# Designs tried in a protein design run: designed miniproteins, single chains, continued (2). Part 110

Each design is a single chain, and the fold is of that chain. pLDDT is the mean over its residues in the fold that is shown.

## One batch from the design tools (miniprotein)

Design m7805
Fold by ESMFold2-Fast:
Formats: structure tokens, C-alpha cells, sequence
Structure m7805 (fold): chain A 93 residues (1-93)
């Protein structure tokens, strides 16, 4: 019972540590933020291309653009900031 629970908990912690080691969270570096901003812009564009009149896809695209804007600002990339703002305006049409 208790020993079995402790063993299970230890294995879960080890598995999480192994997953973190394989896919560590990116450090707060401008290059990583730039890549994240580009990813969210492309994801939002794909959502709008699938069905521009679908309110669920529009909401998803808007969330993605808002994330892209935040990452672009953190990266200090004015071109990506502008692209995200233009895409957000396009979604609201």
C-alpha cells in the first residue's frame, strides 16, 4: 500500500525528469522567442485558411496571434510585431 504508492510516485517523478531532460523548456533568449512568434503566426494563418468564416477557428487564430505578438515583443523583432498586428486586424474583419 504505502510502499507501493511511494514506488509509483518515484517512477512518475523520474519519468517527468527524463521528459524535461529530453525537451527542456527554452531559456528566455530572443532567438527562441522569435521562433515561437513565427510558429504562432503560421498556425493562425493555417486556421484562417481552413475556414475563415468558422468562429471557432477565428477564436483559435486570435489566441495564436496574441501569443505571437507577445513573443515577438519579447524577441524585440519589430517585423514580427507588425505581422502579428496585421494578422489580428485581418481576423477581426
Amino acid sequence: ALEEFERYTAEQLRKRAEEMAKNPKPLPVKEQYREMAEFYIEDAERALELDPNNPELKERAKIDVEMALRYAQLAGDEELVQRAKELLEKIDK
Scores: mean pLDDT 73

Design m7806
Fold by ESMFold2-Fast:
Structure m7806 (fold): chain A 86 residues (1-86)
Amino acid sequence: MLEELAKVLEDAAKAVRDGNIREATILTVSAGVLLAGYEIETGDEETAKELRDLLSKGIQALDDGNYEEAVKYFEEAAKLAREKAA
């Protein structure tokens, strides 16, 4: 789950960098679903809360047109997901 979440977040950051904002938005919805599934299956509320905070900040930056900030938050969330998956 977390490895798949990291990949989706990396793809979201790439979509933002490529100017594909609609694809980035769809990928953030997918990331939210994967994160909710992870929390339900594992009960790891601490990791889920940290990832949700970063994802929410990335989504807010994306909505505000702050694309460099959005990329930063999505990449930070992907890194955290990879670290927790190991």
Scores: mean pLDDT 88

Design m7807
Fold by ESMFold2-Fast:
Structure m7807 (fold): chain A 96 residues (1-96)
Amino acid sequence: MAQEHVDKAEEYLKKAKEDPSNAEKYLREAFGHLLDVHVLELKAAVDLVINKKLGIPLSPEEQARLDAVRAAADRADTLESEIIKMRNELKEKKKK
Protein backbone atom coordinates (compact mmCIF):
# COMPACT_ATOMS: atom_id res chain seq x y z
CA MET A 1 0.00 0.00 0.00
CA ALA A 2 2.42 2.72 1.12
CA GLN A 3 5.23 1.15 -0.99
CA GLU A 4 2.99 1.33 -4.11
CA HIS A 5 2.81 5.14 -3.68
CA VAL A 6 6.62 5.29 -3.31
CA ASP A 7 7.02 3.17 -6.47
CA LYS A 8 4.65 5.48 -8.41
CA ALA A 9 6.50 8.57 -7.16
CA GLU A 10 9.83 7.06 -8.34
CA GLU A 11 8.25 6.24 -11.74
CA TYR A 12 6.99 9.83 -12.19
CA LEU A 13 10.34 11.30 -11.05
CA LYS A 14 12.08 9.14 -13.71
CA LYS A 15 9.59 10.36 -16.35
CA ALA A 16 10.30 13.98 -15.32
CA LYS A 17 14.05 13.38 -15.90
CA GLU A 18 13.44 11.74 -19.32
CA ASP A 19 10.86 14.29 -20.59
CA PRO A 20 11.75 17.83 -19.37
CA SER A 21 8.89 19.40 -21.41
CA ASN A 22 6.36 17.55 -19.19
CA ALA A 23 8.53 17.55 -16.04
CA GLU A 24 6.29 19.90 -13.99
CA LYS A 25 3.26 17.62 -14.57
CA TYR A 26 5.24 14.48 -13.61
CA LEU A 27 6.75 16.14 -10.50
CA ARG A 28 3.23 17.15 -9.38
CA GLU A 29 2.01 13.54 -9.79
CA ALA A 30 5.06 12.24 -7.88
CA PHE A 31 4.46 14.72 -5.02
CA GLY A 32 0.79 13.64 -4.81
CA HIS A 33 1.84 10.02 -4.28
CA LEU A 34 4.33 11.07 -1.56
CA LEU A 35 1.52 12.96 0.21
CA ASP A 36 -0.52 9.71 0.17
CA VAL A 37 2.40 7.94 1.94
CA HIS A 38 2.34 10.56 4.72
CA VAL A 39 -1.45 10.21 5.09
CA LEU A 40 -0.96 6.44 5.59
CA GLU A 41 1.83 7.15 8.13
CA LEU A 42 -0.52 9.46 10.08
CA LYS A 43 -3.27 6.79 10.11
CA ALA A 44 -0.79 4.17 11.40
CA ALA A 45 0.28 6.56 14.21
CA VAL A 46 -3.39 7.19 15.18
CA ASP A 47 -4.09 3.42 15.26
CA LEU A 48 -1.04 2.93 17.53
CA VAL A 49 -2.30 5.61 19.99
CA ILE A 50 -5.80 4.05 20.05
CA ASN A 51 -4.36 0.57 20.76
CA LYS A 52 -2.22 2.00 23.59
CA LYS A 53 -5.24 3.76 25.18
CA LEU A 54 -7.33 0.57 24.97
CA GLY A 55 -4.49 -1.61 26.31
CA ILE A 56 -4.38 -3.67 23.11
CA PRO A 57 -0.86 -4.91 22.22
CA LEU A 58 0.26 -4.73 18.60
CA SER A 59 0.23 -8.10 16.82
CA PRO A 60 3.40 -9.09 14.90
CA GLU A 61 1.46 -8.41 11.68
CA GLU A 62 0.42 -4.90 12.85
CA GLN A 63 4.02 -4.16 13.93
CA ALA A 64 5.32 -5.32 10.50
CA ARG A 65 2.77 -3.06 8.76
CA LEU A 66 3.76 -0.09 10.95
CA ASP A 67 7.47 -0.72 10.22
CA ALA A 68 6.71 -0.92 6.46
CA VAL A 69 4.78 2.40 6.53
CA ARG A 70 7.66 4.07 8.44
CA ALA A 71 10.20 2.77 5.88
CA ALA A 72 8.01 4.07 3.02
CA ALA A 73 7.72 7.48 4.76
CA ASP A 74 11.54 7.70 5.09
CA ARG A 75 11.86 6.93 1.36
CA ALA A 76 9.15 9.54 0.60
CA ASP A 77 11.20 12.22 2.45
CA THR A 78 14.24 11.36 0.27
CA LEU A 79 12.14 11.56 -2.93
CA GLU A 80 10.61 14.90 -1.85
CA SER A 81 14.17 16.31 -1.58
CA GLU A 82 14.96 14.97 -5.10
CA ILE A 83 11.76 16.54 -6.52
CA ILE A 84 12.59 19.94 -4.97
CA LYS A 85 16.17 19.73 -6.32
CA MET A 86 14.97 18.81 -9.84
CA ARG A 87 12.37 21.61 -9.86
CA ASN A 88 15.09 24.12 -8.86
CA GLU A 89 17.40 22.77 -11.62
CA LEU A 90 14.59 23.18 -14.20
CA LYS A 91 14.11 26.82 -13.08
CA GLU A 92 17.87 27.49 -13.42
CA LYS A 93 17.96 26.02 -16.96
CA LYS A 94 15.39 28.69 -17.99
CA LYS A 95 17.75 31.41 -16.64
CA LYS A 96 20.21 33.26 -18.91
Scores: mean pLDDT 80

Design m7808
Fold by ESMFold2-Fast:
Structure m7808 (fold): chain A 61 residues (1-61)
Amino acid sequence: GPEAAEAARRAGQKAHEASLKGDMEATGKYSDELARAVQRAGDDPEANAAATEAASKIPLV
């Protein structure tokens, strides 16, 4: 649902922001949170699509 999609998008955004400021450790942590969001959204096409798209833009995943 929309909450799961928002959680995935937020995790991806935080990973991206951490990457922009050179915080590689935080980038890795938020990338893991994004992977967890994808796992939880497996049955939700909206949340899964949002999480997968965000993950594809993060080179550390």
Scores: mean pLDDT 71

Design m7809
Fold by ESMFold2-Fast:
Structure m7809 (fold): chain A 91 residues (1-91)
Amino acid sequence: MEKAREEYERAKEEYKEANRRALEEESEAGMLTMKASAEGLALESEGNVEEGRELIERAAREARERVERARRELEEAKKRYEELKKKLEEL
């Protein structure tokens, strides 16, 4: 029983960390996208339309990849937590 409880507590902390990470990455993605939009618009106003679009597209891609990674980690951590919680409840 002790080992199952230790595994559950570890999974619970990992789930909390993954949730915090997901919220942080979502916030950072929003900031990154906003910054890139402002810089991209400035470049477009200066006649650097292609550079502005590339900047916005790159930031959007980076933001999406970061959020998707954090969401995958959160889903995995949640699944581990739920499996171990079920195991502990059945003991």
Scores: mean pLDDT 83

Design m7810
Fold by ESMFold2-Fast:
Structure m7810 (fold): chain A 83 residues (1-83)
Amino acid sequence: GQAAIDSIERGIAALEKMPPELSGDTAAGMLNSAGATAGANGLPEAARLGLEKGEEFAKKPTVSREELLKAAREILALAKKEA
């Protein structure tokens, strides 16, 4: 419910303070964490998207903060829709 959404929103706020470019592994870890939080809180579609985007970003050597923020915001939107 709301606690999971609040947690994801705090994660996005933290991402806005990250460097402009991140390693794919770092970005993947952050998206996997968002997906795991969503899954633990009964938000299956947000969980699935987080894990899928995490796997995608893990295959990249670097990702931009903007790409990561876009993915995180999509996860948040889906979490809000299914909450």
Scores: mean pLDDT 81

Design m7811
Fold by ESMFold2-Fast:
Structure m7811 (fold): chain A 60 residues (1-60)
Amino acid sequence: SSTRKQLVERGLRLTGTRDRELLERVLAEEPALQAIARKMLAELDSEPPAKPEAERQARE
């Protein structure tokens, strides 16, 4: 079967996921998807959702 079709389908699933464990497993088990998995992991790591909002006050 077409490798590109499988990569596109799995890539779309990965771009919709926020599961780091899933992305890490894909990075280890799916060499053809390592590029997209690595990109998604980097995006999750750089996203601000885990950033502490301790400083809600913006001084003048």
Scores: mean pLDDT 61

Design m7812
Fold by ESMFold2-Fast:
Structure m7812 (fold): chain A 112 residues (1-112)
Amino acid sequence: SSRLLASLKETVKLGNETYVAALDATVSNTSDIVRVKAVAKPKDPNAKISVSVAVRDATATSSSPIVTASGAEASAEAELQSSSLEVTGIMVVYAETETEVEVELELYEISS
């Protein structure tokens, strides 16, 4: 089963610049998998965007790989087996041209 730990949904204005968002959460079990999911959708259908995500253990040095997706709508997800009760999911969004972007970041705990 999966449990939503934290979520963020915003509209940001970008143009050749980077938006960064982070969500902190506490997991119930250090053996569980933590999943971070990000979606970025530009209001301009001709805009090019990228989204990168990673999840990190906030009290240890372990982190997921960084996963990057690009396109007219970009979504990416990354997973980490939690070694600590505190985790952080991070999203980085970049737009090459000026556009408003709807961004959504979700952090989940997946029980074995």
Scores: mean pLDDT 83

Design m7813
Fold by ESMFold2-Fast:
Structure m7813 (fold): chain A 78 residues (1-78)
Amino acid sequence: SLEEKIEEAKEKIEKILKEAGVPEHIINGVLQVLDVAKEENTKEALELAKRLILHELKRNNVPEEVIKEIEKILEEVV
């Protein structure tokens, strides 16, 4: 289901961001955006969440290789 795919992505994303040393408040923001997309349970909400997450990671100077890995995980949810 979409909910199961989002939970799987959430777990993988949290691990990657923690291992990359991303601040906890940024990680929590990313996970919260995914939780909102899961509650809305629409493709449109998920596409918006993807854009918001990628923008936030870029704004906070997360390494491009890490952002690319997160983007790939998020694309696999659709």
Scores: mean pLDDT 85

Design m7814
Fold by ESMFold2-Fast:
Structure m7814 (fold): chain A 57 residues (1-57)
Amino acid sequence: MTDAQKQEGLKLVNEAIDAYEAGDYEKADALVQKAADVFGLSPAQREQLRASVKATA
């Protein structure tokens, strides 16, 4: 994974947190999925990421 991929993934995670805070759950879920794809995460790891984003928001 490149530093550029890490930066893009973190940007998407921050956008997902903002979307959850705004109550846009569909947008937040789409952003979490996109971040997981950028990070190359498994489905199980994607669910852990979603839980962390929700806990942070």
Scores: mean pLDDT 80

Design m7815
Fold by ESMFold2-Fast:
Structure m7815 (fold): chain A 81 residues (1-81)
Amino acid sequence: MEALREAARANARLAAEAVAKYGEAELLVPADEEGEILLEAFVEAARALGLEVEVGEPVEVTGFDGEKLEAIPVRLRPAAA
């Protein structure tokens, strides 16, 4: 649990760098139990860094072995307010 939250904070910092350089960042988070924990911690950390976070609807993606996975798209932008 703590390791996932640490990873989420590290990913939030990378996303903030991408937003600063490109004006926007997007990533996919698995729609499973670990992904929900990671998403919650990521949204909290990204907002603390002054980012606007938009969580999209789950989408189906195909993994390396052809496994069908459900993932949540997350879009980040600079906070306008």
Scores: mean pLDDT 76

Design m7816
Fold by ESMFold2-Fast:
Structure m7816 (fold): chain A 70 residues (1-70)
Amino acid sequence: DERVAELGRRFEEEYRAMLDAVKAGDSDTAARELAEAQRILRELGTVLGMSQEDIDASIAELEARVAAAA
C-alpha cells in the first residue's frame, strides 16, 4: 500500500512535469519526463499484479493522452 502510494505520487509528479514541458514547448524535457512516467507506470502495474497486456495498454493510453495534449 505504501509502495503503491509512493509510486502513484511519483507518477503524478512526472506526469505534471511532462505536461508543463509540453506547454512550454520543451520537447526534449517532455520526452524524458514521459519516459520516466512510463517506467513508474510499469512498476506500479507490476506491484498491483496487472497483466503485461494491461500494463502495455495503460502505457499506450498515457502516450495517446500526451499526444492529444500537444
Scores: mean pLDDT 81

Design m7817
Fold by ESMFold2-Fast:
Structure m7817 (fold): chain A 84 residues (1-84)
Amino acid sequence: MKKEGEKALEEGLGEISRILDKTMEEAKKSKTVEEQKKILEKGVEEGLKIAEETKKKHPEAGEKLLKVVKDTGKRAMAYMESLE
């Protein structure tokens, strides 16, 4: 049903947002770009796990979450590389 998929997408986005906030706070405490990249990579991996679990139950919602995590991770990593 559409409502169940929409709720799964909303909950997944909420969890990914929480992971992003934690990742950003940890990155702000690091002193090197290398540590910030490792923190970011870990955050992306955690987000991908949430998206894959959502995809098992709600394929359309999971695919949208995967795209959000991948796009956000690529942009953040490119930004970090630009600081080197």
Scores: mean pLDDT 78

Design m7818
Fold by ESMFold2-Fast:
Structure m7818 (fold): chain A 89 residues (1-89)
Amino acid sequence: MKEKAEEYLKKAREALENGDFDTALQYGSEALKYADEAGDLKTLREVAGIFSELADKAEKEGRLDVAIEATLLIIQAAVSINDIERKKA
């Protein structure tokens, strides 16, 4: 699952750099799913960063639909990170 998370993370970043917000949301969501399943904290933090940048750019372009979805995915990533970290305590 880690390899899938890293693959989708790369695709999400490339889509974001190209201004393809819908594709960035899709690949970012897949990266989040696989990173959560793998317990990959590093990839989860990187995905949250991508969604944060996506939300900011989408809001500035008037794509509030994308900005809202990206913000919800940041919350999901934060929950996943918290759950994984709590299991290590």
Scores: mean pLDDT 84

Design m7819
Fold by ESMFold2-Fast:
Structure m7819 (fold): chain A 94 residues (1-94)
Amino acid sequence: AAREELERRVRRASELLDKIAEEGIANVSDEEIRELGYLFGWLEVVAPELGLDELGERVRGLREQFKELLEKEAPEKLPVFEEGFEEGVAEALA
């Protein structure tokens, strides 16, 4: 069900953000950065569709903050994050 999938993806995004906060951006893989992008992209589309507009806005805010952090600390990983985001949006719209 879409709600259960959303809840799992919110939890996974939180886990990845916590890992990045604990270990630092330099110590997370490109795969994990891409995955976080994917989760943000998917959640920003699906949350409003389920009437969870506040969650969608919060996810967007977190994505903007994370993008700024990437630009400062690991700008080479920004394209990987943005590719993941586009993949997440595309899957949500399929």
Scores: mean pLDDT 86

Design m7820
Fold by ESMFold2-Fast:
Structure m7820 (fold): chain A 69 residues (1-69)
Amino acid sequence: SELDELIAEIRSMVPPEAQATLDALVAAMRAGDWEAVERLGTQLVLLVPDPALAARLSELVRTWRAENA
């Protein structure tokens, strides 16, 4: 799926020290926890201040919201 492909791409871009936050974000997405997704997404951007990663993460969250709206 498009969501799974985006998750795989983002995982390859995230440094080891931020992988736990990404894992928590993916778990929140699978649980349908919109509040946790927004919080963890913000935390990941703060941990990894890379505009390219931030853009891909925004696309992931938008795609997830569209599929769960």
Scores: mean pLDDT 82

Design m7821
Fold by ESMFold2-Fast:
Structure m7821 (fold): chain A 93 residues (1-93)
Amino acid sequence: MNEELEKTTKNVIKMAEEKGEFELAEAIRRLKEAAERNGQEGLALEALNVIGGLIRNGEWERALELAREVIERLEAGDAEGAWKLVEEAIRTP
């Protein structure tokens, strides 16, 4: 297991929980698990960093939507589509 991914996941879950966003915290956990099953740990790290930024900015709905869309693409075997979502989120402040 990637120690950086574990630490980042724990930190982002804690941020969501501290804001009372438990549905987002669950989505973050599922994103990490989906990425690990698909060998996309690097994608998970980038996605979680973006999600953490959205949480810090008070953009919980955007964070939840991004997490869900990334999970759906990973579970569909569309790693390229998942990466595109994360890259688009990085470019959109």
Scores: mean pLDDT 84

Design m7822
Fold by ESMFold2-Fast:
Structure m7822 (fold): chain A 89 residues (1-89)
Amino acid sequence: MIEKIEKAFEEADTNKDGKLSVEEFLKFSQLIKKPIHPLILRMIDKDKDGYITKEELNAFLKKLGVDFKLTSKSKYIDKEDAIELFTFR
């Protein structure tokens, strides 16, 4: 499972900057067979900067009643964050 998430992250991160844009995050979710609707991603990205921050994602998850927080030190969704997010049950 983790190896598939790591590979999907690397394939989605086309710019190799270690973080996912909104478009790359959508591609990543499709590669791991847990697709997120594009409208949901647009709702999370309130600042319209083209990236999803951990603050935006954590706020959205809290609104949905999900008791989950990303713990990595990066501001944006990196590979460690992607593993945490998609291994959460």
Scores: mean pLDDT 69

Design m7823
Fold by ESMFold2-Fast:
Structure m7823 (fold): chain A 89 residues (1-89)
Amino acid sequence: MKEEIEKLLEKALEAARNGDAQTAVEYASKAVDLAIESGDPELLRETLEKIREIARVLDESGVVTQEEANKIIANALRVVGDLLDVELA
């Protein structure tokens, strides 16, 4: 699972660097979904850090607005929060 997530995040980062925001978001979302499926809090935190990097690259490249970059981060944070609430219930 970790290796697959890392590959998806690498593809997302490459797409972000190439100005392909749609592909970057798609791969990033898939990585987050797999991190949730893994049930590993450490892997989820690592995935979030890479999502922040992808959002930063997209913002710095001018491909997406800062608002769009913030939505990518917010979505990842919301997903982790929802998972933790379920696990703690």
Scores: mean pLDDT 70

Design m7824
Fold by ESMFold2-Fast:
Structure m7824 (fold): chain A 89 residues (1-89)
Amino acid sequence: DFVSKLLKEAEEELKEDFSSEKWAEAIGRILNEYHIYMGKKLLEDEEKYRSVSTPADVEEYLQALRERGAPQEEIDRAEELLEKIRREL
């Protein structure tokens, strides 16, 4: 699964440098990529992922879309989803 791939990639990076700083960076990156993945899944199938998603998932996905220069329509959809989820909290 996707999470297993992220864990393997982090394991490979940690094999090169096992310092506390590198460990913290690897964990932070895994968490960030997990949030992005969940945000994308929520946008694809809202009903299935709504109960296990947080605003942070959509915020991280939206930030990733903006940084890679995604089409405005994708950015707008993610922003609408974020507003909707925040209103339900």
Scores: mean pLDDT 75

Design m7825
Fold by ESMFold2-Fast:
Structure m7825 (fold): chain A 79 residues (1-79)
Amino acid sequence: MSSVRFTATTLDEAGNPVTLDVTLTRLSDTRGRLEATHVAGPPLRFPAAEEVVGDTLLRATGPEVLAVGDTAVIESTRL
């Protein structure tokens, strides 16, 4: 299986920088997983959700608020 790991930066609601350690893994031709771990900055709000985008179902799971050390997971499944 192929995976890539990279550091991503985003902003919280107040515009403060947040650093995430992101791993993107292709599980199969129809399935993927993105794991984002909070490594620096203030807590981020992360709502658990399911959404269909095109032919792909996205499932987001994690704590409602991501603090340093917390991980959020987004799984994709092609319908």
Scores: mean pLDDT 77

Design m7826
Fold by ESMFold2-Fast:
Structure m7826 (fold): chain A 93 residues (1-93)
Amino acid sequence: MTEITVERLVKAAEAAIKIARNPEDEDVVRESIEILKENLGLNDEAVEALRAMDPEQLRQTARELAQSLIDELKRLDADPELIKELEKKLEEA
């Protein structure tokens, strides 16, 4: 497994937040899942599982994923202002 960097975690968190905000937008969901795949190393089975979710399930899963990624960024002592911005975007989702 490739070591997940702070930059990759930030991109993944932003992608998860976009899905949580727009779970009914198939284009946004598709593009954001590809970002998650690239930055978290998701296998094809995980990608297909996400694509098969209804908008309500996808919103919940994306919120939980975004929160876990934000928590990991806090553990890695990432920029506090960046963390606050991500948390605000997730709260508005």
Scores: mean pLDDT 82

Design m7827
Fold by ESMFold2-Fast:
Structure m7827 (fold): chain A 66 residues (1-66)
Amino acid sequence: MLTDEQLEKIADLVYKTLKRFGVDISKLSLEEIKELLRSLQYHFPQLKDLTDEEIEKIAEILKEKA
């Protein structure tokens, strides 16, 4: 499992990317953020090996940052 620091860095990268594309994380549910992360796994090599538990943790971090 990735460390909390590594998950936070991935969350920061995702947050900045989504904000750049006009996605307001504060308006998304936790489940919608998780689905978005799943879709991003196909486009970002850094995300492809994330487990379900790591995706949920990143989604929680993103929701907190919003």
Scores: mean pLDDT 79

Design m7828
Fold by ESMFold2-Fast:
Structure m7828 (fold): chain A 87 residues (1-87)
Amino acid sequence: SAEEQEKLEKAKEAKELLKKAREYFKQGKLDKAVDYFIKASLLLSDPPLPSQEEIEKTREELLKNPELLEKAIEHGLASLEKFLKGS
């Protein structure tokens, strides 16, 4: 139950971070959109976490491909909403 509560709390926080990423994306603030997306992804990741170099590479790839970023944000939101509704 404690483990389930921690997962639920992380999922709720990640959803709010992805909502902020989506809002910044709509405003054309791609740097902020990527920042919030990466923050949500790291929150949902189990150790070992990606290295700083891997995080920076992912940031650069997402900034160069905004369509991929948009799809990743929407997929993440849909997955989290399904998880939270099932909990």
Scores: mean pLDDT 84

Design m7829
Fold by ESMFold2-Fast:
Structure m7829 (fold): chain A 115 residues (1-115)
Amino acid sequence: MKVVLDIILRDSSKQGQALEALQKVKAEDPDLYLSVFDKLSPEVEKQIEEIKKELREKYKDSKEPIFVAFVVKDDKIVAVVARVGDETHVLKSESEEAVELAREAVERLEAAFKA
């Protein structure tokens, strides 16, 4: 499995901070972690963009950044976890192992962003 990471910002001035956080987490395990800026299959890219639209709508009233991890197995998204403010949300769960990978990923991503 691979974990694809993104940070959905409300404040565009933090774009550089978000890119640095994504690079830092990817460097911790480059065989496991990818970012949305890496080359992904068209099938995975389409699924990610659809879920990101849902996340932007669901959290539209929040000023907090959305930290999100997409777990990919065989060109299919099998888990999605997002962290917004103090809350961690499981948005898709097809396996417990994939959910735990996504939970760890969003915690690492938030820690890297706030460092």
Scores: mean pLDDT 87

Design m7830
Fold by ESMFold2-Fast:
Structure m7830 (fold): chain A 87 residues (1-87)
Amino acid sequence: SSAAEKQAYIEKYKPWYEKGRKLGLEEGLDEELAEGVGNMAAEAARLYDNDKERALKELREALRELRERGEEALARVVERLIEEIEK
């Protein structure tokens, strides 16, 4: 069923969600932004499993845009996430 498939997806990428959330909190983001980073990390891990080159390109583009906007804490989080996902 679609519900069981969604639950399996959530369970598979939950460790990446938790890792992303933790990285956000360590870089000084609030809970709401840290949850957003968790969701971003889970999606990035899913994309990496399916297309490594595309996933890394999208993360590096996001990092560049965050740096251009002066979003220093978010940029550090994305930089650390790229390092973690390439392990």
Scores: mean pLDDT 83

Design m7831
Fold by ESMFold2-Fast:
Structure m7831 (fold): chain A 103 residues (1-103)
Amino acid sequence: SEKAREELREVGKKILEEMSEEEKEKLKKNEPLFPSELSLEEAAVLIKIGERLEELRKKLAAENGADNPSPVTVAESRALREEIARELGLSDDAIAYINSLID
């Protein structure tokens, strides 16, 4: 778990460096919605995954017809979240840690 947290912080650091000042301010405002023990870097990873998940859901809805988007189950949401985390370069241990924070 310690290695998973350090990995999340390293990835989050890169995400923060790519964020605009407006995005960083929004992230800080969302801090009360996350466990107080999460660093800003860890929170940045969770926000990036959430944004990417939302974009994938919009694309899926568009492919299946905008008027009747398919409902996303908890299992489908989790699978998409894990895939996005892998795209960010996170290990299976880091993904398990993220799942423990959300689920």
Scores: mean pLDDT 70

Design m7832
Fold by ESMFold2-Fast:
Structure m7832 (fold): chain A 103 residues (1-103)
Amino acid sequence: TPIEKLELQSDVLFISASSDLILVAKKLNDEKTIEEIGKLSKEYSTATPEERIEILERMRKIGEELLKKAENDPIMRNIVESALKTLERGQEIEKQIIDMKSS
């Protein structure tokens, strides 16, 4: 169904963005951020679409902090910027799922 395709796309986007943010946090030796992303990833797997939007917003905040910490590393900054755009796309997909389920 159209909704099943959106759910799959949302899951793929979340895996992609979380993996990219973990990569950057690992390069920055930011263990605390890696643990927080791991926690949010576990919560995301069982979350409702509404809860997923909240988790994605928390992930975006983590990405914004990592962007500040990346300093003069243009490769790491580009990875974080890409992940932030991916998380934003994920939020829009979850909103579409909510709208389709409320119809």
Scores: mean pLDDT 87

Design m7833
Fold by ESMFold2-Fast:
Structure m7833 (fold): chain A 91 residues (1-91)
Amino acid sequence: KEEKLKKLINELKRAAAELFEIVSKEGDTFAGAAAVGLLYFRKQIEKATEEELPKILEQLKKFLDDVIKYSPNEKVRELAEKIKKLVDELM
């Protein structure tokens, strides 16, 4: 559980960095919004109590589903799907 949570936190940071690189190289403003969202959830997860964590993970999963549904960029969708799989492993 602890190692899986740490892996999720690290992957949220890494994916946000990759999304900001997509913004810089491709001008994808939606990728920028997705990156900001991932960093927000990373901060919430790091501050969460064990009781708060399940609700935050549910909200993150819904956010990732919206990114997958609405992003026209395949790379953005693949990053969101990868993080969603890590969230599912914790739920």
Scores: mean pLDDT 85

Design m7834
Fold by ESMFold2-Fast:
Structure m7834 (fold): chain A 99 residues (1-99)
Amino acid sequence: MLAEATGPPDEEAVRRLREIIEELSEIDPETAEKLREALEALEAGDLVSAGRYFGEAIRLALENPEAMAKVREFARVVGEHNAAAHLSIAVEIAILEEE
């Protein structure tokens, strides 16, 4: 359990995240590209870069509620498989939602 929370996402998590990115690319290709960069950073274990790219994806999705829904789904899937990465992403969301 702890090993899954602290490592890079497993192959099933990566598959689910890639599906979300593919669906998002039909709605907002620029936001999808930032999520792809975030996923590549997550697979490399670079949580700082993953958080940064995810923050950029959120900023791009602010004008598109459908794209934002996919960005939030990506964060949920990350949280199911990597608690440390999810915390980094959740902090970025909280900062952007704060007035």
Scores: mean pLDDT 71

Design m7835
Fold by ESMFold2-Fast:
Structure m7835 (fold): chain A 76 residues (1-76)
Amino acid sequence: MYVVTVRLPGASVEERDAFFKEVEAVEKSIKGVKRITFGNNQVQSYFDSEENAQAAKELLQAKFPQADVHVSKIGA
């Protein structure tokens, strides 16, 4: 499984919460998204395929250039 992690460095709690609401709205429309979770000042979306996870990273980074977006492979 693959995880796309979105963080907003240096944001206040209010800025973070508003930002993550916008991120979640975009992530709900992404092809192949299985789950979205919030915690530890980050939003994570989960994918079964590397291709869909990489496409999600590119889309999210383009829409939110101020955010740190990265893909990680996790064990089954």
Scores: mean pLDDT 80

Design m7836
Fold by ESMFold2-Fast:
Structure m7836 (fold): chain A 82 residues (1-82)
Amino acid sequence: SLIDELEKRIAELQEKLKYLRSLPDTPEVKEEIRKLQIEINALGLELTYLRRHGSDDPEAVERARKRAEELKKLMEEILKWR
């Protein structure tokens, strides 16, 4: 299901995050961790929305994706200018 696919994707990204955190603390590693955390947070929001509203409603799926994309853009913009 779409929910199962999102859960699997989040788990894979969390494993990648764990690997990056094991590397030397460089600006490049910190930037990759930042980007990965933003992606995990956006997918987590999408998953939460779909769990509440269901994955079988095309309108709910579309709303979940839009909200996740909005969060991702907001987080990228806030962090980009600092």
Scores: mean pLDDT 81

Design m7837
Fold by ESMFold2-Fast:
Structure m7837 (fold): chain A 82 residues (1-82)
Amino acid sequence: SRFDFIKRLVELLGLSVEMADAIWDRSQGDLDRVSIRLSDGTVIPLSELLALAEAGRLPEAILAELQELSRRFLLDPDAIFA
């Protein structure tokens, strides 16, 4: 469901509800359809980020970056998605 999808992104990746909701709208639940652009220009698929988080292998630096992107999303939503 949309609720379970949003909850998963918030709990595993530290994303804001607003950003997770926008990801649902862009992907319709298909994680392979969305990639996140990091501040250094690195583009990483959301499916890969979730796989790393579920395995407990998501680097702390990437988690911190995702939390910062969630803050920035409220200021410029279109700058974050690849």
Scores: mean pLDDT 79

Design m7838
Fold by ESMFold2-Fast:
Structure m7838 (fold): chain A 87 residues (1-87)
Amino acid sequence: SDLVKHLRSLARRVEDKYPEVAKLLREAAEKVEKGTIKSYEEAIRLLRKAMEILAKSDDFDAGTYLVAIAVAITEIRRRLEELKRKE
């Protein structure tokens, strides 16, 4: 899955400055890979927590990571709504 690869790649990029964010991104990737309604909801919660940590940073790179995570949340929400429609 391109989304799982994206989240894992982002985790590698942030791990030196934001090890807690990297951990949350890896956990979110595992939830996305599982592909259930519950796992997608858990992934969104983990990514929102990562965004809260980054929002407290005054680092230039933090803004770029916030955008990348917001894009991932949008795609997970799309997949979640599609699963809910199929019951």
Scores: mean pLDDT 87

